# Designs tried in a protein design run: designed miniproteins, single chains, continued (3). Part 88

Each design is a single chain, and the fold is of that chain. pLDDT is the mean over its residues in the fold that is shown.

## One batch from the design tools (miniprotein)

Design m11243
Fold by ESMFold2-Fast:
Structure m11243 (fold): chain A 57 residues (1-57)
Amino acid sequence: DPSDVDKLIEAAREAYRRGDYERALEFAEQALKMDPSNPVAKTLLERARAALERRAA
């Protein structure tokens, strides 16, 4: 449902804002599973993954 996807996107943005990239990744993944074509969810997923990879380096 669009409203559920929007809630997940907002949760991902809030987690990302707090620096909680693991949570941001989880919410973005859930949003993409519900709507694979959603560009905002895809962007958040990519950004969260990149942030986690930088921390590991």
Scores: mean pLDDT 81

Design m11245
Fold by ESMFold2-Fast:
Structure m11245 (fold): chain A 86 residues (1-86)
Amino acid sequence: MALEEAERLFQEGAAAFEAGDYERAIELYTKAIELAPDAPFTPLALAILGAAYYQLGDLERARAYYEEALALDPDYEPARRLLQLV
């Protein structure tokens, strides 16, 4: 199912992000969100996309993704905290 594939991509993206492969993490999280935009992990995936772009120096995209994460989950503290830094 699309959700199961999106969850797999989310997990692979998390592993890439932890390994410091931010470009790979962006590819995997973007695909996960495209497959399941309303999934429970989507606010977290958007915040991690923001963090990946921040690590690559793209502060404009980082801010946009943090704002998107907060639009889906206003109480998602990691995105709110990171938004204050950009």
Scores: mean pLDDT 79

Design m11247
Fold by ESMFold2-Fast:
Structure m11247 (fold): chain A 63 residues (1-63)
Amino acid sequence: APAAEAAAGARGQQARDTVMKKLKELSEKTGIPVEEVKNKVIDYLQAGPGSLEKAFELIEKEY
């Protein structure tokens, strides 16, 4: 059971919305399918800059 569902839920929703918009924009800009962009973002996060925004920057610069 969540202790702070309102704050945690709002942050989770905002993060999802931001990721969805950035994935779509990056996909349109680079011509890469959204699925592929998402997979690359996950790979970069695991390799570990520790931020989603940095992963997006690296992908965009690569293309």
Scores: mean pLDDT 69

Design m11248
Fold by ESMFold2-Fast:
Structure m11248 (fold): chain A 62 residues (1-62)
Amino acid sequence: MDELARRILELVAAGRYEEADRLIAEALKQGVDPEELREAIRNGPFSPAVKSRALALLESHM
């Protein structure tokens, strides 16, 4: 989970929103728990702005 959240946050920080969105969609299709993913994103070592954007992308799939 932490590795997946880190990859999503890195893509968002790089401005790769389409890739981050696809990674989230694919992870959810594979059965990743959205609540566990949300928590992992919140705990990542990234700025509040990057986390907020990543959480908004996750929320759009819920």
Scores: mean pLDDT 85

Design m11249
Fold by ESMFold2-Fast:
Structure m11249 (fold): chain A 72 residues (1-72)
Amino acid sequence: SEGEKLAGEAVRAVSEAVEALQNGDFDKAIEYARRAIELAEEAIKKSTGYFRDVAGGALLLARYVLKEAEKA
């Protein structure tokens, strides 16, 4: 489904954001985190059950990465 695909894209984007943060690339971490937030919010609107939960987890992690990257 569309929601499942968006949830997968959100997970990919947040993984890229985490990797950028770990590498000290704060500009890329911010970029990927913002993208992950947008994808996760859309996935939440278009999914139910497991994939909504996955998207919710991606949203929380993306918000955390954004906050940490902006402090650096």
Scores: mean pLDDT 88

Design m11250
Fold by ESMFold2-Fast:
Structure m11250 (fold): chain A 82 residues (1-82)
Amino acid sequence: HMEITLTADSPRARELMEALAEGADAKRLHIEGRTVLDADGRPVLEVKITLEREVDGKLETYEAHFRIDDDTLARLEAARAA
């Protein structure tokens, strides 16, 4: 069985996490979303992704970390809906 762990502190983050998990062929997938404050005190969504896959009998681990401004996330969703 594949282990998938999603953590999100907002409905918008959850929707993004679910989209990122969709179609992922992985032994273990951990996606964590949280709201943090930037240097100007503005809220931004911090996303961490840890992906573990078995390739040729070896466990490979991949990590990605990025931040999405709340306004940027809203604009991306609006653009997708248009």
Scores: mean pLDDT 62

Design m11251
Fold by ESMFold2-Fast:
Structure m11251 (fold): chain A 68 residues (1-68)
Amino acid sequence: MDRIRRLARELARRSGLDERGVLGVARSIARRYGEDAAIQGLREAIRRQPRSLGDAGRVVQETALRIS
């Protein structure tokens, strides 16, 4: 199983968000900043448990930017 897909599913499950939406955001960030940056961003988002897809995308992107 792809690490991004697994983390996106875990984030969606814990935060009550749409898995396809979270996966789309994660893949977009991976294309722009790289897969490792997206993985670290997803881990940070899981820790913060965002309330919306927008908040999740923001956390993942801010984390990816910081480590890129």
Scores: mean pLDDT 82

Design m11252
Fold by ESMFold2-Fast:
Structure m11252 (fold): chain A 74 residues (1-74)
Amino acid sequence: GGLAKGIAGALIGIGGDALVAVGGDPAEARREAERGLELAKKATGKGKEAGKAGIEAAERALEAAAAGRPAPPA
């Protein structure tokens, strides 16, 4: 499977789920997505390149959450 897509999708999903859970608070969604981003940063070896794609997707999701927009595609 696409590990990069899996990581990016999970991080975007975390941000989206957090936004829904806190009633649309983008600050809480950002905090949740930052936690997912830290997990992606821990990727090592052959997962490192997939982690980079996940980090970029998480950063875009954080920006979208702060702006009150839906998460961007991975």
Scores: mean pLDDT 56

Design m11253
Fold by ESMFold2-Fast:
Structure m11253 (fold): chain A 61 residues (1-61)
Amino acid sequence: SSQEIQQLRQQLHQQAVQIVKEEEERVAAGELSEDEGNVRIQERVSQLGQQYQQQLDQLRS
C-alpha cells in the first residue's frame, strides 16, 4: 500500500542519515581517511537501497 511504501522511504532516509553519521565519526576518530569514509558511505547506502528495493518489490507483488 502507499502508506507502507511511505514508511519504507522514511526508514531508508533515517538509516542513510545514520550511516553517514557513523562513517563521519570514524573519520573524526582517525579510523578512516575522508576518502575512505566517502567510499564506505557510498557502499553502505547502495546496499541499503538494494535491500529496500527488494522490500518494495515484495509489497507490490
Scores: mean pLDDT 83

Design m11254
Fold by ESMFold2-Fast:
Structure m11254 (fold): chain A 65 residues (1-65)
Amino acid sequence: GSVLEEALKLLEETRAYLEALGDAELAAIVRETEEELRAAGPSKEVVHAALGRTQERLAELVAAA
């Protein structure tokens, strides 16, 4: 759907930006979120839930640094 297409485009652009910065760890987290969204057959609620889990993983990574 449109929500999935827009979310995936944003994530792909974000991953490319992180890869250009040399941040392979953050790029991998974004890639995993892309894969989850492609697999799930997503509604807006699924997109929000997946992004929320990604945000939690990023917060844990920052706290560990």
Scores: mean pLDDT 74

Design m11255
Fold by ESMFold2-Fast:
Structure m11255 (fold): chain A 103 residues (1-103)
Amino acid sequence: SAAQKEEALELARLAAILNNEGKYEEALKLAEKAIELDPENAFAWLVKGRALYGLEKYEEAKEAYEKAIELDPENKEAWRNLGKVLKKLGKYEEAEEYFEKAK
């Protein structure tokens, strides 16, 4: 419903603030709730990826960013963050390709 999509967006925005404060576990819980309410919200997937990256859960962060890109391929932040995750996973050549897509 429209009300669920609006609630999802507000939860994703709050999760983004918590990520900026380094409160990654709290941010992850709110981002996951946002995704339950609106699984097509690309921003909620991006915020989930950032929380997982902060928790050093790099493989799960990669999956979340890939979902964000699937939903919104023009989101340069998602491509840049996927590049950062690939560097943490030792995939340096793939990381450079995704940094180019982020330009």
Scores: mean pLDDT 90

Design m11256
Fold by ESMFold2-Fast:
Structure m11256 (fold): chain A 69 residues (1-69)
Amino acid sequence: ARAHYEAGLAALAAKDYETAAAHFRRALDVDPRFEDAAKALAIALNQAGRSEEAQAVGREIARIVPPDR
């Protein structure tokens, strides 16, 4: 989980939003309650112009572990 999250952050820094989103999805596959990965995935998807998928990710995480801010 953490390794995929770190890889996603590196891809975000490189502005490779599609690769970043893929890494964050893998982090969530390992740990579905990884809120930081879910938030980062939503950011990556929005930057890639995939806002509807970003909203879907936010809803799924909120149903499992409601964000505490």
Scores: mean pLDDT 74

Design m11257
Fold by ESMFold2-Fast:
Structure m11257 (fold): chain A 79 residues (1-79)
Amino acid sequence: SHQEELKREYLEEIDKLAEEALEAVRKGDFETMKKKLERMEEIMKKAAKELDDDLFKELMAHARKKVEEITAEAERVKA
């Protein structure tokens, strides 16, 4: 369906932002990490308006796991 395709597009955007955030964290660039997390929040706000509730809940669960992974990595690289 159109909704399933739209969800997949948002998942791909979240995954790309998460990869960029993790790369920034590994370089000690916490400002870039924060900027990528802020972009993820903007994408989630847009998705909330466009996706059916059930599909949005799945996207939220995925985004939450990515944020937790980024946060865990940030704690590991702290001096």
Scores: mean pLDDT 87

Design m11258
Fold by ESMFold2-Fast:
Parts: C-alpha cells; sequence; structure tokens
Structure m11258 (fold): chain A 83 residues (1-83)
C-alpha cells in the first residue's frame, strides 16, 4: 500500500491537474480514488490526511476548483471516521 506521504503527493498532483484542466468525469474519478485510499487508512492516518488537506486549502484559498475538490475529500474522510 502507498504511504501517507505518497498518497498526499498524488492527491496534491491530481488536485493541481484538475484545477488547471477542470473535467467533471475526472473530478468524480478523483473523489472515488480518495474514498478508496481513505478506506484503507487507520483513523490516525485519516486525521493526518485531513490536516494536510487544510494546509492545501489555505494555499489555494482563491481557487474554487481546489476548494470544491478539498471539500469532497473532507467528506470522504468524515464518512470513513463515522464508520
Amino acid sequence: MPSLEEIVAELEKKIEELAANPDPAKEAEFLEWVREQVARMSPEEQVALANRLAELEARHADNPVVQRLVAGAFTAIAEALAA
């Protein structure tokens, strides 16, 4: 399984690519990929990912595509933590 750092690096890359070239189908694929990664994480790793997402959201405060993708990723983490 990929490490948390590898997941964060891939997540940031996917978000930046989608922000540059928005595509609803690829946005849906990204959110499904996030759900798959989060489902394989421990609660501690899920919290660490949420903290990294908050940092990314702060870095891209003026980008609505990044804000939307980060919100979707937070929802995936919240659903996993509630399970």
Scores: mean pLDDT 82

Design m11259
Fold by ESMFold2-Fast:
Structure m11259 (fold): chain A 70 residues (1-70)
Amino acid sequence: MTQEIAEQAQATLENLEEEVAKHVPGASEEELERAKELIRKAREAAAAGNIEEARRYAAEAQRLLAEAQA
């Protein structure tokens, strides 16, 4: 269970990093920087074993990027 949750978090982070790298149209530099910061915090939380916290940061980054596209 824990390993599977960590694997899902890692996949989400990889997808978010790819989206940021694509120069998302409509997103400001501030919004992209915020998303990068959240992704970094999610990776740090995952590395520390705080998988639930990593998921929260990843979800926040995903939400921010989705709002920037609206």
Scores: mean pLDDT 72

Design m11260
Fold by ESMFold2-Fast:
Structure m11260 (fold): chain A 55 residues (1-55)
Amino acid sequence: SKEEIEKAKEEVRKLADELVQLVNDPNATRAQIDAAVARLKEAYEKLKKLEEEYS
């Protein structure tokens, strides 16, 4: 639904912002950055599938 797409877009935006903050944090570990990248990738793949289904 359109509501699921909007929520998925918001999730991608939040995870992207989190990744940017981690990359700019001198105390962030490699593992934290790798985990944030993986989460963002999964959220983006979910968004793409939803957009393909409903666009």
Scores: mean pLDDT 84

Design m11261
Fold by ESMFold2-Fast:
Structure m11261 (fold): chain A 60 residues (1-60)
Amino acid sequence: MLEVDPEASDVEQLTQALRIVNLLRKGEISEEEAEALLDKLRPGVRATAEVFRDFIENPP
């Protein structure tokens, strides 16, 4: 089951965030569920995940 561990390291949380973004892109989870999961990330990790999400959704 997909879960965000608030005690995990930044690298581990980023890995979790990328899995969430990929599932959202595939339509396997809703935007609301993805947002709720991303909210459990540390603020700095969430900011980095948002940059990666934008890059994945809008590739050059």
Scores: mean pLDDT 74

Design m11262
Fold by ESMFold2-Fast:
Structure m11262 (fold): chain A 99 residues (1-99)
Amino acid sequence: EKKKEEARRLLEEALRVTEKAIEEVKKAKTLEEAQEIARRAALEVARILSKAEIEDPEVVARAVGAVLLLMAASVAESKEEAIEYLEAAAEVLREAAEE
């Protein structure tokens, strides 16, 4: 139970990092700036989630999926595409934190 609470808190922290990245990407003036914001968010989320002892395979799969979506945002061909990937990652992290 304590491990599940700690995993949830780390997932919620990863969600906050992702939501902040969405806000920063919306304000970015260039695609390169948006990609850099997404790349930094992907690395930070991966670092946060690497500390989580997640025992539920479904939650693990969602956490991995969220990191892959953040990485996709870091190589997106438009600012709009980057935002779509970041919003998808945030949704996956919200679902993971609820379970």
Scores: mean pLDDT 84

Design m11263
Fold by ESMFold2-Fast:
Structure m11263 (fold): chain A 72 residues (1-72)
Amino acid sequence: MLGRLVLEVTLRREEDGRVIERRERHDLHLGLPVDSAEAQELVARIAAGVGAHAAARHPGAEVEVRATVEEL
């Protein structure tokens, strides 16, 4: 079945002895079957790109990207 990609981006940094955490969620329609090799490769590329973009915007922050694929 066609899938929806859910990306959860967690930004974590320590400032003045306090941990600051921010979470962002992005939902994307894949247009590909969730069990396909093409969908897995696309998900990996999107997650890597989102993580790199977040790291560039927030220097010194720890960036975690969680990718979950849901069937539609």
Scores: mean pLDDT 76

Design m11264
Fold by ESMFold2-Fast:
Structure m11264 (fold): chain A 66 residues (1-66)
Amino acid sequence: MVDEYVEKARERLKAGDYDGAIEYARKALELDPRNLEALKLLLEALIRQGREAEAVALGQAHAAAL
């Protein structure tokens, strides 16, 4: 369920587990590519890890798909 993956991603992000947050947020987006909450969590986790280029690319790709 998409909501479950979004919730797990948010929980991992709060715990400082950015790898876990990325994993669950990506799973949520695989099920619902237009899920803005999952995208936001993924972008934040990538930025927190210093993966800004990936965050920018993902944000641009999602904006083009909408």
Scores: mean pLDDT 78

Design m11265
Fold by ESMFold2-Fast:
Structure m11265 (fold): chain A 71 residues (1-71)
Amino acid sequence: SEADFKAVVEDLKKAKEYIKKNYEKFSDEEIEQLKETVKGGIKQAEALGDEESVKILKEILEFIEEEEKKR
């Protein structure tokens, strides 16, 4: 439903902000778990046709991968 998608999108926006603010505090294991979770979320959002959630999840993944290259 539209209401369910809107709630997920808002939660993902908050998650993105939290991840950006707290990335340096995560262990390497936590980062790998987070990447797997985000990749799973992308597949699920694509299956549901939630294009906005797909966009935010891909932005989160790109951020994590770019920051991981600096470790």
Scores: mean pLDDT 83

Design m11266
Fold by ESMFold2-Fast:
Structure m11266 (fold): chain A 56 residues (1-56)
Amino acid sequence: MSLTEIALEIAQELGVTTTEGIIANSKKIQEALEKRTGRKISELEAQLLVVRGLLA
């Protein structure tokens, strides 16, 4: 599963579907992504991954 798919799954679990919601929950998305992947991910990267998934 790609980082984008994992990020979108996390956002869906948190009930986040808007850009404002992504920004407000960026830290939670970042922490969940890092926990699932074992990789260091910035808040900005987490935001961009979710936005990319939602726009696809």
Scores: mean pLDDT 80

Design m11267
Fold by ESMFold2-Fast:
Structure m11267 (fold): chain A 75 residues (1-75)
Amino acid sequence: SKLDEVREWKEKYLKKADELGATPEQKALIEEAMDRIIELVEEYEKNPNLPKERYDALIDRYRLAVENALVELEK
């Protein structure tokens, strides 16, 4: 399911942050961002309240923000 997929993303991103030497504060920000994606997926699966295209775009935007934060940690 999409929910299982985004929960797996959270585990992988937090593991990568750990490997990149992220501080507890940086890890907390990544976790908060991933929890927002998870909440969006849970609410959409429960009651689709926006068009599918917009929902997909929001997930893509939030995921890209997390991936950009991880790239910044590599510097």
Scores: mean pLDDT 82

Design m11268
Fold by ESMFold2-Fast:
Structure m11268 (fold): chain A 73 residues (1-73)
Amino acid sequence: MEKERKLAEAERLEAEADSYEKQATDFYNAGKMLYALDPSKKAEVDKYFQKGDELRKKAEELRAESQRLRDEV
């Protein structure tokens, strides 16, 4: 069934997006902790936030595709 395959793929993409979102949160938290511990390490903190932003963007793209598949079913 086409409908079942699309729903399964949508669920897979959503789970993958959730994983990236959790990773992004971890990078943001690591950056915040590093800055609180040593504010002189701004360059390292910026790298953590940049990685978080990249992962969040990937999560948003995957969620958009998941929603598109759900809307098509």
Scores: mean pLDDT 84

Design m11269
Fold by ESMFold2-Fast:
Structure m11269 (fold): chain A 68 residues (1-68)
Amino acid sequence: SIEELEEAIGEKASNAKTAEELKKAILDALDSTDAPEKLKNALREAAEKAKTVEELIALLGQALNESS
């Protein structure tokens, strides 16, 4: 579910100290949770396009809002 995905991302991301670590945490969460493929693809694209933690958070928020 989307809630499971958000929780998994939050849990893995809480230990990330760099944009690269946060990106890895998000991709790992996407691979380990059941969520709509369209949402997963949007979040993967956001993670791959972001260059900073700030950009990543903004793009993830946008993708989640657009998928709701």
Scores: mean pLDDT 73

Design m11270
Fold by ESMFold2-Fast:
Structure m11270 (fold): chain A 102 residues (1-102)
Amino acid sequence: SAEIAALRAEWQALALELRKAFQDALDGKLSLEELRAKFEAALAKLRAMGVDEAELAEIEALFKQALEALEKGDLAEAERLFAKALDAMGAANQALVARLAA
């Protein structure tokens, strides 16, 4: 459906924006405060799309852990946690799409 196609496009655009923001932070081109704001904006968009609050809480926790790893200078752990957050976002989007397709 057009609605499902729009949700998939929105998820793809959001994932791309977050990957760029995270890479810019790793490269010192974006502050941790700016990255945190982008994570918060992403969570607000997912909530508006109808992602479940339990799924949002898990994604938020992973973003927070990734930011804490960046603050400590543990880039490998930050990348691992960020990848896990994007995987959780993808799973939440798939669950939302499945609910709308039923």
Scores: mean pLDDT 86

Design m11271
Fold by ESMFold2-Fast:
Structure m11271 (fold): chain A 64 residues (1-64)
Amino acid sequence: LAEVATKILSLLLKNPGKSFTPEELAKILGVSRSTVQKALDLLEKAGLVKRDEKTGKYSLGPLA
């Protein structure tokens, strides 16, 4: 989980202004959607990513 969370955060930092669905992140990273969702849940609790309620997409959070 920590490795996947680090890869997600790195991807978002390299792509400022972009947002991604869990499905898109799973395809990019070559991991299961469930693994991505668990990593995103951890990052969101830490304030490092945020979810858009209207689109379901994730972007860099206020603490990143």
Scores: mean pLDDT 79

Design m11272
Fold by ESMFold2-Fast:
Structure m11272 (fold): chain A 57 residues (1-57)
Amino acid sequence: MSTPLSERELRALKLRLEGLSYAEAARRLGVSPQTVARLFRRAAALLDTVPVEELEV
């Protein structure tokens, strides 16, 4: 599927929403914490247009 969010971006978003730190999410994804921050920022920006997970705001 050609979605606006890649699998890595969705994973980074979900891990951050679950309360994991950037370092913990980075270990889970096999990337650097800076990469997780980048992936999360992009995924979070797209949350305004794509309802991927509904949590209390």
Scores: mean pLDDT 68

Design m11273
Fold by ESMFold2-Fast:
Structure m11273 (fold): chain A 115 residues (1-115)
Amino acid sequence: AEERLREAVERAIEMARGGALDMDELARLGREVEEVLGERPTEPEGELARTMLRGLAVMFAEAGLLTPEMEEAAGITRAEIEALDEEQRRELIVRGLRAAAAVSEAAAARAGVPA
């Protein structure tokens, strides 16, 4: 179980290092995390987006690619991320991946309506 969470986090950081975010891959990793934990995020849509962005900010910080735009969007600074323990940083990435899965599910449900 714990190994699966670590693999998902490592995969997400590798994606960030590649300089290309794939929301479909992030959502897939988030679903794997949900399967391991056996629970879904219960956050409102606005909080889900913020949780996702915070996870992304931590991923990009680990990749050495964090930008000021990401800090503002996530509501977290580089200094705050660096002050976190390794476990806390991993926890934020895990929460961000779960939020990304929920955001993608909501977007897919809306896309089922002809644009």
Scores: mean pLDDT 75

Design m11274
Fold by ESMFold2-Fast:
Structure m11274 (fold): chain A 93 residues (1-93)
Amino acid sequence: EFIKKAEEKIEKAKEAEKKGDNEEAAKLYFEAGKYYGKAKKYEKAIEAFEKALELSKEPDPEVLRYLASAYDELGKEEEAEELYEKAKKVEEE
């Protein structure tokens, strides 16, 4: 269920990216990552969140927190901690 929804969002994100609509693509990749996370497909969630950050003009602290959470679920605590700190810094500065 969630995997299929994530794949649909990835397809739409790639089409938006192909059209040069990086803002819409980033939003769709973020939505896909959230669905992969709900499906416990954390590696795919990470890939989608990283794409959302790459295509965004400014790092979104919400996306950074979701990315950190996915790393935590994979037991990558150091990477998760760094991303949580980065999200906090973006919100403050």
Scores: mean pLDDT 86

Design m11275
Fold by ESMFold2-Fast:
Structure m11275 (fold): chain A 81 residues (1-81)
Amino acid sequence: SKLEEEKKKLEEKIEEIKKKIEELEEELKKKMEELKKVPKEDREKILELIGEILRIIGEIFDLELELKKLEEKLKELEKKI
């Protein structure tokens, strides 16, 4: 049925977003470890890494909001099946 196809597409999108969040969390961890290794005197590199870390955090936040909306949509579809 059309509803079962819609459900499958939502489940696939949810899994794709979960994978993206996991990849970004790994990238965040690597950038935080890189930041710990930077000399205190290298202000330019510290600021660059902080900027990248904040960008990744923002991307994770946006993806988590999208994930929540898709999970709510999936629950509504499951009630109709």
Scores: mean pLDDT 87

Design m11276
Fold by ESMFold2-Fast:
Structure m11276 (fold): chain A 73 residues (1-73)
Amino acid sequence: SNREQAEEDARRAAELLGERGPEFRRLALEAIRLYTEAQQGTPEQGKKNKEEAGRLLAEAQALAARALAEQAA
């Protein structure tokens, strides 16, 4: 996917998360960076970058879910 579009989508999503927005943005942008680098590096480094990107994405998703639940309470 287009990296610029993914980064913009992450920034927009962060705006919905209040005080947790900056941390979500940090995690999501780092995941996008690692995923992009995985497409350009060696196969071994690409696997490690994809694994780390997946971990950061899961962390960002969990943080977003928590932020939205806090806003609903």
Scores: mean pLDDT 83

Design m11277
Fold by ESMFold2-Fast:
Structure m11277 (fold): chain A 60 residues (1-60)
Amino acid sequence: MSELRKKGGEFMKKGIEALKQGKYEEASKYFEEASEHFEKAGDTFTSEQLRERSKELKEK
């Protein structure tokens, strides 16, 4: 398994945790970092999904 995918998953989990706590700005930041890691790993589809989630959280 790629280290980039593993780190992306770790940031995604942190984003979900922040989201559950109502920390939308923090969650958005974690999803953005996860997106960058998945993009570098060649998983552009997952990266785009995470970017959209990050954008939605910033617009709240």
Scores: mean pLDDT 79

Design m11278
Fold by ESMFold2-Fast:
Structure m11278 (fold): chain A 96 residues (1-96)
Amino acid sequence: MLSREELDEEVQVALAAMILALGKRAPPEKRSEYFKLAADVLASLKKVTPEAIALAEEIGRMLREAGDVETGESIAKYLEDKGKKELAEAVRRGLR
């Protein structure tokens, strides 16, 4: 059964996935902005889902492929500061 809270969280995860997909197609100079925005959406989640963890790891992986490890570490620290330690660890796994 989908509660309103579960639906709100699924919508936030879907939004983060869409922002990440747009970032993949963006010019290099705008990619970090999209990845930061996706991370901000994930930071707003009340519950951390497996789907949110997978998206956080994908952000780290894409930043590693772009050679922008500094932005990846900045995003991970931001997520930790927001109490989203599991998401921060996922970003760092992607950066490896």
Scores: mean pLDDT 81

Design m11279
Fold by ESMFold2-Fast:
Structure m11279 (fold): chain A 58 residues (1-58)
Amino acid sequence: SMAEEMRRRAEEAMRKAAESTPEGARTIAGVAIHEASKTEDAEEIQRLIRELLEENLA
């Protein structure tokens, strides 16, 4: 589904960002959150992205 594809892309992007600066990771997360807003599962996908961001930058 589109939601599953968005989650996979967001997770992959966050993994790459984890090896970059915190600023880069936040930028990638912001873009992914915006793209997720176009789906019916926007809230769940955005929550997942925020959790991954917090986990990788904590």
Scores: mean pLDDT 66

Design m11280
Fold by ESMFold2-Fast:
Structure m11280 (fold): chain A 55 residues (1-55)
Amino acid sequence: EEREKALQYVIKAAKAAMDGNREEARKFLEEAKPYLTPEEYANAEAHIDRLYAET
């Protein structure tokens, strides 16, 4: 249940990053934070940052 919410927010963050909307991507990552382990959160941040570099 909580994992599903975390995945939804991370997916929204990734889509916002691909759209070039960095503020929205950060908001969605912040919303996901309470549902993620520190390890998962770090991986999500790295993934979003990489999307900016590749886009």
Scores: mean pLDDT 76

